# Ledger of designs, part 105: designed miniproteins, single chains, continued (3)

Each design is a single chain, and the fold is of that chain. pLDDT is the mean over its residues in the fold that is shown.

## One batch from the design tools (miniprotein)

Design m11643
Fold by ESMFold2-Fast:
Structure m11643 (fold): chain A 111 residues (1-111)
Amino acid sequence: EQLKKQIENLLNSAKTKVESDNFDATKFLEIAKPLNDVLEYLQKVTGNPQITELLAKLESLMKPIVENPETVSKQTLKDKAIEVIEIVKQALQFVKEDDLQTVLELLKKIP
């Protein structure tokens, strides 16, 4: 459906932003925080243990960048950002049709 295509397009747009020469810790968090919000929403509405595991993995990827952004290389930031996007793509298989609009609205917070 159109909503799934819009979600896929937003995630692909985020991936393109990661490939930018201007990618830094601030831009990483601008992508990762809305993606974290998506997984928190899905965990709350589904109670699915697999989503809980994906959320924990995403939070572990974000933690060193939130706490010590200056210690993370540009290549490591890009690699971790791609992993974060792929985690959310994996979670989309558990999204019910009724939850797609909320997921889309959360993803639109990515600048």
Scores: mean pLDDT 84

Design m11644
Fold by ESMFold2-Fast:
Structure m11644 (fold): chain A 73 residues (1-73)
Amino acid sequence: SPKERKIQELVRELAEYVKELLEEETDEKKRAEILKIAEDAMKRIKEAYENGASLEEIEKIVEETKKKLEEVK
C-alpha cells in the first residue's frame, strides 16, 4: 500500500541518518545513547503501525527521534 511504502521509506531514511551519526561519533557513551534512541524509535513505529496509527503520527515519531538524536551532541 502507499502508506506501507512511505513508512518503509521513513524507517530507511532514519536508519541511514543513525548510521551517519555513528560513523562520525567516537565517544562510546554517545554511541550507546544514539543506538538506544534508534531502538526505542523503531519499537514506537512498530507499535504505532500495529495499532493502526496514521502516517502523520508515524512521521511525528520520526521527527521527535531526530530531535533527540540532535541533543546527543
Scores: mean pLDDT 85

Design m11645
Fold by ESMFold2-Fast:
Structure m11645 (fold): chain A 99 residues (1-99)
Amino acid sequence: MKEELDRIYKVFLKELSKILPPEVVEQVKALLDEFRARVLEAFETSPDPVAEIDRIYAEAKARLEAIPGLTPEQKAYVLRLLDAIHRHVVALAEEKKAA
């Protein structure tokens, strides 16, 4: 799980660095590092990891929307990428639950 999350977040940051200023990428990276730790904890301790992951990503989405200096287009792009990560992480949680 940890290695798969690391790969997903690395790809996400690489895609962001193509369109966002470096200081914004650093802010997003700090949020992702925080939420990645919370997602890993949810996998280990939560009786319903999928529901906890959904809550964690809803909070992450709200905090990303609060970052100042993003254009509407940049904000929409970041939120679409976050939604893609959220879907992938939920799929990993469901796969682990089914095993």
Scores: mean pLDDT 77

Design m11646
Fold by ESMFold2-Fast:
Structure m11646 (fold): chain A 63 residues (1-63)
Amino acid sequence: KEEEEKIKQAVEIVKELIKELGSDFTRDQAVAAVKEALNVSDSVASRLTKKAFAEIDKENAEK
């Protein structure tokens, strides 16, 4: 599914931000990074970033 692929890309972008900045980065910085990397609108980037954080939390809970 096209949206699932974009969520996966957003997850990788958020993971890279966590690696570079630790937990100090804001959600706004994550949304801006996703928007710039994927060339999507603010509303789409915000939605993808929210889903990316949920997927990362779920992955960490599975360990």
Scores: mean pLDDT 76

Design m11647
Fold by ESMFold2-Fast:
Structure m11647 (fold): chain A 82 residues (1-82)
Amino acid sequence: MEEEIEKLAKEEEELAKKLKEATEKGDVEGVKKESEELKKVAERAAELLSKVVPEEEAKAILEEAKKRIEGLEKKAVELAKK
Protein backbone atom coordinates (compact mmCIF):
# COMPACT_ATOMS: atom_id res chain seq x y z
CA MET A 1 0.00 0.00 0.00
CA GLU A 2 2.64 2.57 0.99
CA GLU A 3 4.62 1.70 -2.16
CA GLU A 4 1.50 2.20 -4.31
CA ILE A 5 0.79 5.56 -2.63
CA GLU A 6 4.39 6.64 -3.37
CA LYS A 7 3.93 5.74 -7.05
CA LEU A 8 0.68 7.74 -7.18
CA ALA A 9 2.40 10.72 -5.52
CA LYS A 10 5.14 10.69 -8.20
CA GLU A 11 2.51 10.45 -10.96
CA GLU A 12 0.67 13.41 -9.39
CA GLU A 13 3.88 15.49 -9.32
CA GLU A 14 4.60 14.70 -13.00
CA LEU A 15 1.02 15.60 -14.00
CA ALA A 16 1.19 18.86 -11.99
CA LYS A 17 4.41 19.77 -13.83
CA LYS A 18 2.80 19.00 -17.22
CA LEU A 19 -0.26 21.08 -16.25
CA LYS A 20 2.00 24.04 -15.40
CA GLU A 21 3.92 23.68 -18.69
CA ALA A 22 0.68 23.46 -20.71
CA THR A 23 -0.66 26.56 -18.94
CA GLU A 24 2.55 28.54 -19.61
CA LYS A 25 2.49 27.53 -23.31
CA GLY A 26 -1.20 28.41 -23.76
CA ASP A 27 -2.14 24.77 -24.46
CA VAL A 28 -5.79 24.72 -23.33
CA GLU A 29 -6.31 21.10 -24.51
CA GLY A 30 -3.21 20.01 -22.59
CA VAL A 31 -4.48 21.75 -19.44
CA LYS A 32 -7.81 19.90 -19.69
CA LYS A 33 -6.11 16.55 -20.38
CA GLU A 34 -3.65 16.82 -17.46
CA SER A 35 -6.46 17.95 -15.11
CA GLU A 36 -8.55 14.87 -16.00
CA GLU A 37 -5.50 12.64 -15.37
CA LEU A 38 -5.02 14.32 -11.95
CA LYS A 39 -8.65 13.51 -11.08
CA LYS A 40 -8.03 9.85 -12.00
CA VAL A 41 -4.94 9.76 -9.76
CA ALA A 42 -7.02 11.26 -6.91
CA GLU A 43 -9.69 8.55 -7.42
CA ARG A 44 -7.06 5.77 -7.27
CA ALA A 45 -5.49 7.34 -4.16
CA ALA A 46 -8.91 7.54 -2.44
CA GLU A 47 -9.58 3.87 -3.27
CA LEU A 48 -6.30 2.85 -1.60
CA LEU A 49 -6.99 5.17 1.35
CA SER A 50 -10.46 3.60 1.88
CA LYS A 51 -8.64 0.40 2.96
CA VAL A 52 -7.24 2.14 6.08
CA VAL A 53 -9.80 4.91 6.84
CA PRO A 54 -13.63 4.87 6.93
CA GLU A 55 -15.12 4.95 3.42
CA GLU A 56 -17.07 8.14 4.19
CA GLU A 57 -13.82 9.91 5.18
CA ALA A 58 -12.03 8.70 2.03
CA LYS A 59 -14.99 9.93 -0.06
CA ALA A 60 -14.84 13.38 1.60
CA ILE A 61 -11.09 13.61 0.89
CA LEU A 62 -11.69 12.63 -2.76
CA GLU A 63 -14.47 15.22 -3.24
CA GLU A 64 -12.25 17.94 -1.75
CA ALA A 65 -9.34 16.92 -4.01
CA LYS A 66 -11.61 16.95 -7.10
CA LYS A 67 -12.88 20.45 -6.22
CA ARG A 68 -9.31 21.72 -5.85
CA ILE A 69 -8.31 20.16 -9.19
CA GLU A 70 -11.40 21.67 -10.90
CA GLY A 71 -10.54 25.11 -9.47
CA LEU A 72 -6.94 24.77 -10.64
CA GLU A 73 -8.08 23.64 -14.13
CA LYS A 74 -10.45 26.62 -14.44
CA LYS A 75 -7.72 29.10 -13.46
CA ALA A 76 -5.12 27.39 -15.70
CA VAL A 77 -7.50 27.46 -18.71
CA GLU A 78 -8.11 31.20 -18.16
CA LEU A 79 -4.35 31.86 -17.93
CA ALA A 80 -3.62 29.71 -21.01
CA LYS A 81 -6.20 31.64 -23.09
CA LYS A 82 -4.47 34.96 -22.33
Scores: mean pLDDT 79

Design m11648
Fold by ESMFold2-Fast:
Structure m11648 (fold): chain A 55 residues (1-55)
Amino acid sequence: VTEQSQRLIDDFDRQLGGLLDQHRRAGPDEAARISDEIAGLIADHDARLAELAAG
């Protein structure tokens, strides 16, 4: 594990936690948008990890 991958994991965990808390408190329209943001965050995180693993 590099320092870059560790920071990426830490940042992801913090951002995901914040979005999950917002989603829990959100109304239906806002919750739908936050769900899209969570999906995008997960996809982006996976892509960044794959890029780091590839070099």
Scores: mean pLDDT 80

Design m11649
Fold by ESMFold2-Fast:
Structure m11649 (fold): chain A 86 residues (1-86)
Amino acid sequence: SSLETLLGLLEHELREAEKLPPEEQARAIARSLRGARDWLEKENAPQELIDLAEEALRRVEEEPERALEIMREFLGRFRQLVDEVA
């Protein structure tokens, strides 16, 4: 499914980003996370999931470590959503 493909892409990008310095990790996946947020909004996904993505994106430049923590929470909840519809 498109949900599984998108989740897999984001999980892969997070794993690759872990090889970068912490301040660069959040920026490395921010573009893909923004795309995911926009797609989730169009598909009327749970607002809580969208809010997590938006919160992470807001913190990327000033609080990259906190942004990454929220991104991991987002991915966990996104995985739960994918598992519910599979």
Scores: mean pLDDT 81

Design m11650
Fold by ESMFold2-Fast:
Structure m11650 (fold): chain A 104 residues (1-104)
Amino acid sequence: WELVGEAVIELPAEVGAGGGFSVVAPEGATELKVVVTNTGDAPATVTVTVSDENDNVVAEKTATLAPGESVEIVVPAKSGQRYGVGVTAADARAATLRVRVYAS
């Protein structure tokens, strides 16, 4: 796995608050792995969404993450295509999240 994108996302204490970024699958990549880690001091419930170049949702996962806990999503990827990675608050809790995207 090769790291192709990283962001820190700070969610305010508001349901539906979100952040995200995009990555391009590198040449030869067949998969992307999205890892979201709660780096804050309190549990957070988050929805992680991966979308393709046409804004079609290709994967979505909701998880409650304790401090230091991670959730992972693996999606098929096509070399050179852009993918959107979004994280939204599913509860009214402030959270600090580290999002890393890897390609293989």
Scores: mean pLDDT 73

Design m11651
Fold by ESMFold2-Fast:
Structure m11651 (fold): chain A 80 residues (1-80)
Amino acid sequence: MAALDRALAEQVRRETDETLAYLATLPPAVAARLARQTADHLDGLARQFEAQGLPTTARALREAADRLRAFAAALAAEAA
């Protein structure tokens, strides 16, 4: 179980980096909206993985959600 939890957490980190790179290619308003929607989805997944006894994966998902919200906030600040 611990090995699976660590492997999934590393996958979440890789997918987050790839998602942020992709969002950076989109128009700022679209990127910010999708980043916020994805962050909300990841918070939901974090609760599910925590309930399944995968706390390391849940933490990685919450960290990913925080990174996506920070990205969206930075884009909104640049557009203002």
Scores: mean pLDDT 87

Design m11652
Fold by ESMFold2-Fast:
Structure m11652 (fold): chain A 79 residues (1-79)
Amino acid sequence: SAEGEELFRKGQELYEQKKYQEAIEEFRRAAALFVEAKDYRGASQALANMAKAYEKLGKFQEARELYEQAAALTEKAAA
């Protein structure tokens, strides 16, 4: 999960620079590594940040689907 955390940090930096498409790619990679590590809380946070980036791009349908996936992972982390 160290690699997942580094990719998540890169995604946040890119988001702050308004490089939303690049931020989405880094968050997607982070989410995949967090799921592989069974870090469902980390995966949920990565998907929620991807959704925020999609909203900035005007892609509200994709953002909504990602928020729903993030919520499901949050429930899985609590179990």
Scores: mean pLDDT 89

Design m11653
Fold by ESMFold2-Fast:
Structure m11653 (fold): chain A 68 residues (1-68)
Amino acid sequence: PRIIRLEDAPPELRELARQVEQQALAQNPGAKVLDLKVVTTDSGKIYAAITLQKGDTKTTIVTPLEVP
């Protein structure tokens, strides 16, 4: 598996990751984004991983990205 920082990701993957960020924030009002990264598995599957903090609670949401 390879972790790709959002700023180093291709534009299409960045756009998809930003959509995941917007959806996660809509579902978690008042949460702060701590981290947003793209993860590529050895099988070629691509995921966005977003870490949110609300108060003392940290939550990581992993969302599969649809690649054209």
Scores: mean pLDDT 78

Design m11654
Fold by ESMFold2-Fast:
Structure m11654 (fold): chain A 74 residues (1-74)
Amino acid sequence: SAEDRLAEIEAATEEELEPLAEEVLALMRQNPAVSDENKEGAEAFLRDLLRHGSPAAVRAALADMVAALARKQA
């Protein structure tokens, strides 16, 4: 569930953030409700944070992405 994923992100060590980010990116790429442009932008943004950002910034981005992916759309 989204709640379980958010709990995992909150509890994650720095070393656990990269594999969690890859899982979130895989979910984003497979979600038909997200446009290809938004998928590309979100992936580029998260990749940049993984390379140059703080662990706190990565956690915040992952939490935002998980919340967005859990959103129901008509």
Scores: mean pLDDT 78

Design m11655
Fold by ESMFold2-Fast:
Structure m11655 (fold): chain A 100 residues (1-100)
Amino acid sequence: SAVKQQALEQLRKDSEEANEKFEEIKKHMESKLPEMEELAKELLEKYGESDENILEIKVEVARKAAEELLEKTTSEVTKFVIAVYAVIAAIEALKKVREK
């Protein structure tokens, strides 16, 4: 059916646009990794490596990484995606700092 093929084509295009936006957010967070690593190092030196402090440090690093994009964003869906990628980047930054 031509209608079914057209619906599948539209879904593919919509998925490509969503993927492009997610890649843009991901690349932004990757560009912040050096700043996140430096902040994580400073906070670990200041507060120490208890499980509670590690959780707090991850949250603060993620919050700082997300801050610029969140200020420019009004969409709740986009804010959620920014927060998810910021948390992933903060976990990676803290892992790199603690392995050094």
Scores: mean pLDDT 79

Design m11656
Fold by ESMFold2-Fast:
Structure m11656 (fold): chain A 88 residues (1-88)
Amino acid sequence: FIGILVKSGFDKKELSKTHKEFYEKLKKAREDVEKLSDEEIEYLALYVSAIYLKDKSEYGRTLADMLIGAFKTNKVDVEEIKKELEKY
C-alpha cells in the first residue's frame, strides 16, 4: 500500500512520519465517528498524509484539518479515498 505512494515520488520516511501523526488525530476523532474501523482510519490517515506532503503548504494543512472535521460528521467515503490513493 505505502509502496504505491513511494513509487509515485513520496518520501517513505516522511510519509511514515506524517501517517502516524494523522492516524493519531483520526483515532481520537473516531469516538465521534463510531462507524470507522481501525483499518479505515489507517487508510484515511495515509490519504491525508499524501495530500499534506504533496505541497507541504498551509493549504495542505487546512485540507487535512477539513477532512478530519468531515470524519466527525460521517461525510467522508473511505472506499472513495482508497480509490483516490490508487490513482497515485
Scores: mean pLDDT 60

Design m11657
Fold by ESMFold2-Fast:
Structure m11657 (fold): chain A 83 residues (1-83)
Amino acid sequence: STAEDIAHARARLPGIVEEAAAAGLGVVFIGNDGALAELMREIERALRERGVDVVLIRTDGPGISEADRAAAEAAVAALLAAR
């Protein structure tokens, strides 16, 4: 179930946060599923609490589209230019 999948993902979240913290930048895609979107927001909060720069991209579907990817690339470029 989606709830079980989210619970499994949450168990792995500390490792994901540590990897992103080591990189100093996280890109988070937030989709239309409310429960999954809430998990993505938790990841964003955890990264910001660790002092990691975060780019948030909202997606219109269940996956990452070409438009979502282009938006992420533009946002990352803008963030790096503002550092």
Scores: mean pLDDT 72

Design m11658
Fold by ESMFold2-Fast:
Structure m11658 (fold): chain A 74 residues (1-74)
Amino acid sequence: SLEDLLAGMVAALETMVAAGASHAQLVAWARYLAGQLPPEAREQVLARVDELEASETDARAFLARLTAFLRELA
């Protein structure tokens, strides 16, 4: 389901932050995972990643804001 795909994306990104991933690495991986989502979610998630890349320069803040958005889509 879309909910399962979005939950998987959150889990993958949380694992990367826990492993010490940089902001740039999280943004790149978030774009990659978003590109694999079905069309109805893909454009919205990619747009949000672009917005958060510009506004949130801290890796944990980026993750927190993106996670909140993904939970709203589920």
Scores: mean pLDDT 85

Design m11659
Fold by ESMFold2-Fast:
Structure m11659 (fold): chain A 100 residues (1-100)
Amino acid sequence: SVEEIMERVREIAKLPVEIIARKYKNDELLQELMKKIDEKVEELRPQFEEFVAYADAHLTEEERRKALTAFAGEVGNKLAQEALDEMAKKIGKTRKELID
């Protein structure tokens, strides 16, 4: 479902951000980034609806599972990268310095 793919995207995007934010002990920044991820996922809802509708109409159960997993991974990873870049900028570091 659309809600399941959106939740998967949130999970993929939030996990690396939470891990790295805990290292820097900035709960306010973590909360701001989590909220921004939720807002961005909601903004992308029409794209998720279109993709799920396409998959349901044109793909087998196995192809659908693989396609939805890949799409969730791609979107989730992009949102994670954007959030980590924002975190890096706010604490005066590069993204590489955050993940080392």
Scores: mean pLDDT 83

Design m11660
Fold by ESMFold2-Fast:
Structure m11660 (fold): chain A 65 residues (1-65)
Amino acid sequence: MSLEEAVREAMRRATEELRRRHPDVAEILSQVVDVGDDTLTATVTGRLADGSTATVTVTLPRPPV
């Protein structure tokens, strides 16, 4: 798996987790992936139907090169 594919997968999983925990998510405000030495940390923030915000963080292992 390429680093680009791993970053995309991390964002996808974090976005799915946000929607799973907060099915009333109306809008995705930000998607950020922090690339560490051994891990990828994806943070997704969404706006809920009531105007509040929710943030979900998912950590995945970084694929070896």
Scores: mean pLDDT 80

Design m11661
Fold by ESMFold2-Fast:
Structure m11661 (fold): chain A 113 residues (1-113)
Amino acid sequence: LIAQARQLVAQGKQALANGDYDTAIAHYQQAIALLDQVADEVEALIERARAESNLGMAYLNKGDYDKAIAYAEHGMDTANEALAKSKSLQEELDAATALVHAATVLSVTREEK
């Protein structure tokens, strides 16, 4: 499930890079649905935080600032949960990286005109 979710996130990032925001959103939502099935695993929380943060970025690019803020905030909450549950330096680093990314999406969205 986590490996499939990672592939969906990668496909979502590719769609986002191509300006296909609706396809990116669909892939990120599918990834989140898979990760919810293993929600107690730190690795799944890290990947979910990444997917939520990227979903926020996709909505930001569509001009849906309310959804961009909501998903960025969810990404930060999920990343903080992963960080609190991390048992290795690598998990802490990955969770902290996901947190920084979500916080960046939130900051950029708040700077919108």
Scores: mean pLDDT 84

Design m11662
Fold by ESMFold2-Fast:
Structure m11662 (fold): chain A 92 residues (1-92)
Amino acid sequence: AAEEVARRLAEPLAERAAEEAVREYPELDFEEVRRRALEHATALALQIAGLPEADQAAVLAALEERAAASDPVEAELLRGLVAVIEAVRAAK
């Protein structure tokens, strides 16, 4: 259940990351970048959602702070990751 929720919600995030990567580096394989991004985002969201509540709050705050200081694309990806983590936490 939690892994399925993480994977489903990470799919748009992974696709967006692959779109930006291929836009800058056209030689990259879109599907390979998307697959790796999906695997990483899913694993990371599950790991963070498994932390104690205080540690989860600290990580989410750090991600939001980094997003606020990032370029628009990186900010979109970081906030997307936060949304996946929050949904996985709610699904438990």
Scores: mean pLDDT 82

Design m11663
Fold by ESMFold2-Fast:
Structure m11663 (fold): chain A 63 residues (1-63)
Amino acid sequence: AVSPEQAAAFEAAGRAAGASVGDTSDDVTNAGGMAGAHTYLSGGSLEEGKAAGAAQARRRALA
């Protein structure tokens, strides 16, 4: 079962972690948010979601 509130929390955490990379463009922060939400759906922790969000945002910013 998916909790919309928990999925939103992971998305927000991933988005915030992405923004902390220094590129606040919608594309980069959205990539971070999606990585966070995906971490929740894959059974990961919130801290893993933040790490995934930051990593994906860095990769997107460099592309």
Scores: mean pLDDT 76

Design m11664
Fold by ESMFold2-Fast:
Structure m11664 (fold): chain A 86 residues (1-86)
Amino acid sequence: NKEELKEKLQKEIDEFQELYDEALKKSSGEKKKKLEEAFKEYVKKLEELLPKILNAKNEEEFKKAVEEVKEAIKEGRKKIEEILKE
């Protein structure tokens, strides 16, 4: 149901926050700055996408909005991994 999907999505958001916090702890200087910028970009996308979940008129719209948020998390993860490889 929608409530279960929302809870699972929140868990994925929280897990990515933890991954970011851990990356910051291991980083300094320019690398830390890049991580903060990448995470800020992700947060901006999340702020744009979350209203789509709340305003979804049917299950199809809701699932599409959830998928868009999951994709934003995936993109954010990839950017953080790329920065950490530098």
Scores: mean pLDDT 84

Design m11665
Fold by ESMFold2-Fast:
Structure m11665 (fold): chain A 98 residues (1-98)
Amino acid sequence: MDLEGLSPEEQAQLAIDYLRQVAEDTGNGEHASVAEAGELAVKAGSDPEEVAKMGYLLATGGDSKEIAEHLAKVAKTSTPESVGGFISGVGAMIEREL
């Protein structure tokens, strides 16, 4: 997925859609749940650029350290209530790679 030249909100939507597609292709309900939580987090006012980067990294099997760094930025720019499900879901996926 090419995120260059897109708005942060467009990048977030494409990353979420890509994560949903990966969930369908693999049968991974955890990816589907994280994609839904990510969409809700963006709608609740989370930084769409950081959500997009995390979604893309999760969909492509990116490095857990990089995902954790973007997760920390999302947590910093959002209320815990607005992104709780997304943070929890991403955290669980990172823990499985350790």
Scores: mean pLDDT 67

Design m11666
Fold by ESMFold2-Fast:
Structure m11666 (fold): chain A 64 residues (1-64)
Amino acid sequence: EELLRKAQEAAAKAAEMLAEAVNALGATNPTLSTEQDGLTTTHTATAGDKTLVATGSPEGATLE
């Protein structure tokens, strides 16, 4: 229960971090995709020649 909630919150945080990173790069009209593997959610944004990946899990959200 609590792990699922943390995973969902981290997934939302990862999406937010990704959107901010894309905006910081000055990118417009990025392509967004989302995949889930158990409690891990991976958001991918493609903006021009750059691909940004943000991952949300019960441990938190990361951006690469």
Scores: mean pLDDT 77

Design m11667
Fold by ESMFold2-Fast:
Structure m11667 (fold): chain A 68 residues (1-68)
Amino acid sequence: SEAELEAELERLREELRRLLAESTDPGVQGMLQLALRELERARSLSLEEKRRTLAGVRQMLAEARAQQ
């Protein structure tokens, strides 16, 4: 549902803000800032565009987490 999508987007924004506050690496900070900007832009987009943005940001974070 739209409410579930909006809740998921907001949870991800909160997670990214927390990770950004805890990060000390400039490269990681830059990636997190870019992801957060994309999620903030999604606030004014269509429901389908919001879903695509959510999927894209999640994929980016999954790839970043895999690089341990």
Scores: mean pLDDT 81

Design m11668
Fold by ESMFold2-Fast:
Structure m11668 (fold): chain A 80 residues (1-80)
Amino acid sequence: MSEKLKEIIKQIEDALKLLKDDMIARKVPIEEAKETLYRVKDHMIKHFTAKYKLTPEEAKKLEKEVDKIVEKIIKEIEKS
């Protein structure tokens, strides 16, 4: 992966982890948490793709990596 793409993924992961901690602390219902996570994911992918002018290949790789992060976070919220 390019260094640029690694930094973007880290920024998104850090932001999503903060969101996870907030949702757990606030006892947000799992279905509402899922809707929020997918909405935030879509927004972040679009934002970083436009901001950094990512190629279609880079955008696809970013989405795949972020999807894995979202899936892990959903499982952590479900366990809480």
Scores: mean pLDDT 84

Design m11669
Fold by ESMFold2-Fast:
Structure m11669 (fold): chain A 72 residues (1-72)
Amino acid sequence: DEVLARLRAALRRAHLGLSDEEARAVAALITEVSRATGVPVDELIARVVDLLRTTRFSSREDLLAALREALS
């Protein structure tokens, strides 16, 4: 999965960590939003990295909800 590979590379460069399950869920969301909005995948990855740098999440559900709001 190209999107998942790009997301993982961006997270490593930023010294940020997601579990494998979280990374797959976020990559799927990025793909969904990119297809729905026409926003490039790389721009959505940058928004995800920025959000993760500034915000801590207590659960995967909170993370995905915040990302849906930030990316729409």
Scores: mean pLDDT 80

Design m11670
Fold by ESMFold2-Fast:
Structure m11670 (fold): chain A 80 residues (1-80)
Amino acid sequence: DKEKEIERVKKEYERQKLHLEIARAIVDSALQYELDVARKTDPEKVAEVEAEIARADELFSQGEKELDERYKKTLEEIEK
């Protein structure tokens, strides 16, 4: 029973990690498009968009870390 629960948790973790990777790719594409538009049409907004890109990268990196930590803690609780 514990082995089946561990496998379920692992599959859910892998699914959530994939969703996060896909979401990051979508956001990165949108922000790069916004940056390119700003560079050509509104140079005053370039710094703002670059800051938004940096913030998004930090948030996704933090999200991955939190997902990894939750996965590890969940496994520890099941193995008790």
Scores: mean pLDDT 85

Design m11671
Fold by ESMFold2-Fast:
Structure m11671 (fold): chain A 62 residues (1-62)
Amino acid sequence: SMELIELAKELAKLAAEAEARKLGIKPKISVEVKGDTVIATAETETKTVKKSVSLADVEKML
């Protein structure tokens, strides 16, 4: 469902942002959907971090 995709996007963003904050102060976040997987990319001045969340992972959390 579209609601699962939106939740997956939020979880992926949070995971990428948390990891990137250890490497830089303010990451630039982008999100893309590839089939049933959401990938969030957090870019800092020094490093890029990618975190993925599948719709199946989100369903297990509900």
Scores: mean pLDDT 77

Design m11672
Fold by ESMFold2-Fast:
Structure m11672 (fold): chain A 83 residues (1-83)
Amino acid sequence: MATVRVVVESADPEATAELFRRLAEAPEVEAVEVEVEGNRVTATITLRSAEDARALARQLSAGLGRTSPTPLKITVLSVEVEE
């Protein structure tokens, strides 16, 4: 089991928090905790395997800096993996 912690800024932090909460629907995800502070969203995602955690961290680092497919204007500030 491993944990991925992501901090992002968003034009719509509540909608961005809901997107992170939806990750809990994936079978490789054990739990998701999301905190909103102003325009920043911190998501702590617990995955069932370390390999899935590393894969998710790579996807988050590569993908979340883009406004597509939504106008949320998400900017990734940090991504950390704890095993």
Scores: mean pLDDT 74

Design m11673
Fold by ESMFold2-Fast:
Structure m11673 (fold): chain A 95 residues (1-95)
Amino acid sequence: MSAEKIRELGKEIVEVLRSTKDAKEAAEKAKKIAEEFGLEARVEEFESEEGRVYVVIANLEGEEVGIAVASEDPELNELGIRVTEAFFEHLAKKA
């Protein structure tokens, strides 16, 4: 995937994570965006002491990678958004 396309994908995912209040809905929307970009993606759910965490896993170049994190806990959700932004920025710089 080109650096430009990686930046576009990351921007759309981050935007949906920031604009969607429900963590599960945010993760499902991020999955759909990844699929629109031609990636195979799924959502995995985890129970934590701070609430449910949803991770969007996509196949990137034959590897399963976590591309987005959403949480019912506001602090964990903000951390997840920051990690998502940093991941796509790093990935775009390597492409």
Scores: mean pLDDT 84

Design m11674
Fold by ESMFold2-Fast:
Structure m11674 (fold): chain A 62 residues (1-62)
Amino acid sequence: MGLKAVAKEDYTAKKPEELSLKKGEEVVVEEVVDLEKGLVHATSLKTGKSGLVPLKYLEEAK
């Protein structure tokens, strides 16, 4: 079950596997990929694109 989250600020992908987000964009967190690095696999509900995002840029959507 994916956790719904919101981007706290704009994030620009630095690698092809990463997802770019705009502040306030809603995502579904599918998997935590690296807990130590704080990386999650997420899908944007706005664009339908998936990729890796630093967890620090996300907060749980109400």
Scores: mean pLDDT 77

Design m11675
Fold by ESMFold2-Fast:
Structure m11675 (fold): chain A 89 residues (1-89)
Amino acid sequence: SALERALEHAGQGYRALRAGDLAAARAHFEEAVRALTEYLRPLVGEEAARLAGEAVRAYFEGQLARAAGREAEAERLFARALELAERAL
């Protein structure tokens, strides 16, 4: 299922992130966002699914920025994720 693919890729992304492989982490997080958006579309509609996907993407990019030592960029991305999540409601 799309949800299972999203969770598997998110898990692989976090394992890559922990190992310091930022390129692999990014690739897995992008696949996780794609699968999550696919899962959400029939449940909440196209616009809400897109916003939720963008929120999760911003959160993952924040995690990648933090891992790379870019704390200010990470904070901005986490704030953006929260803003997008609120708009998805």
Scores: mean pLDDT 89

Design m11676
Fold by ESMFold2-Fast:
Structure m11676 (fold): chain A 68 residues (1-68)
Amino acid sequence: MSEKEKLIAELEELKERILANPNLSEEEKQRAVEGIENLKKKLEEGEISVEEARLYVEILRQELDRIE
């Protein structure tokens, strides 16, 4: 699996975690999912580097871990 494919899979996992999190409001979930979808599009189109996308994934993971 390429690094880009792995990051896309990780972004999908984060979307599922966000949608399943009872500590987030529906508005917070919608905003977070929209942000992830935008990241996926930019990564798929090559508008951002794999390294840059990795930093966003790490930030999202840290925020979710903080809520738990």
Scores: mean pLDDT 79

Design m11677
Fold by ESMFold2-Fast:
Structure m11677 (fold): chain A 111 residues (1-111)
Amino acid sequence: MEKIIEKFKEIMEEMERNADDLVETRKDSNEESRETAQQIKDFLLGKIKASELSDDVLEMLFALLKEILEVLLGKESLSLDELIEILKKLKEKGVPGAEKWLEVAELVKKK
């Protein structure tokens, strides 16, 4: 678990550092793509909550979270309940970002 915590933290910190690049890369794209990039940036930087994300952005972020955790755990597929339990454990250990990503998974479960 400790090695997984360190890798998860590294990935979250990298995503936060690159959040501005998401908006910059999409500056010449259509309005929907720019709005999507802005929502992702604001979420990563803690400016908005998962509950404030549009449904499409919420699903994109959930898919990314699932892929990250599957790779880190060496599993081909993780159920939604398994993802939620892993994120709860990360939150209990005080891992930065774990709480906001747990909210993403819990909102997807409510659908």
Scores: mean pLDDT 78

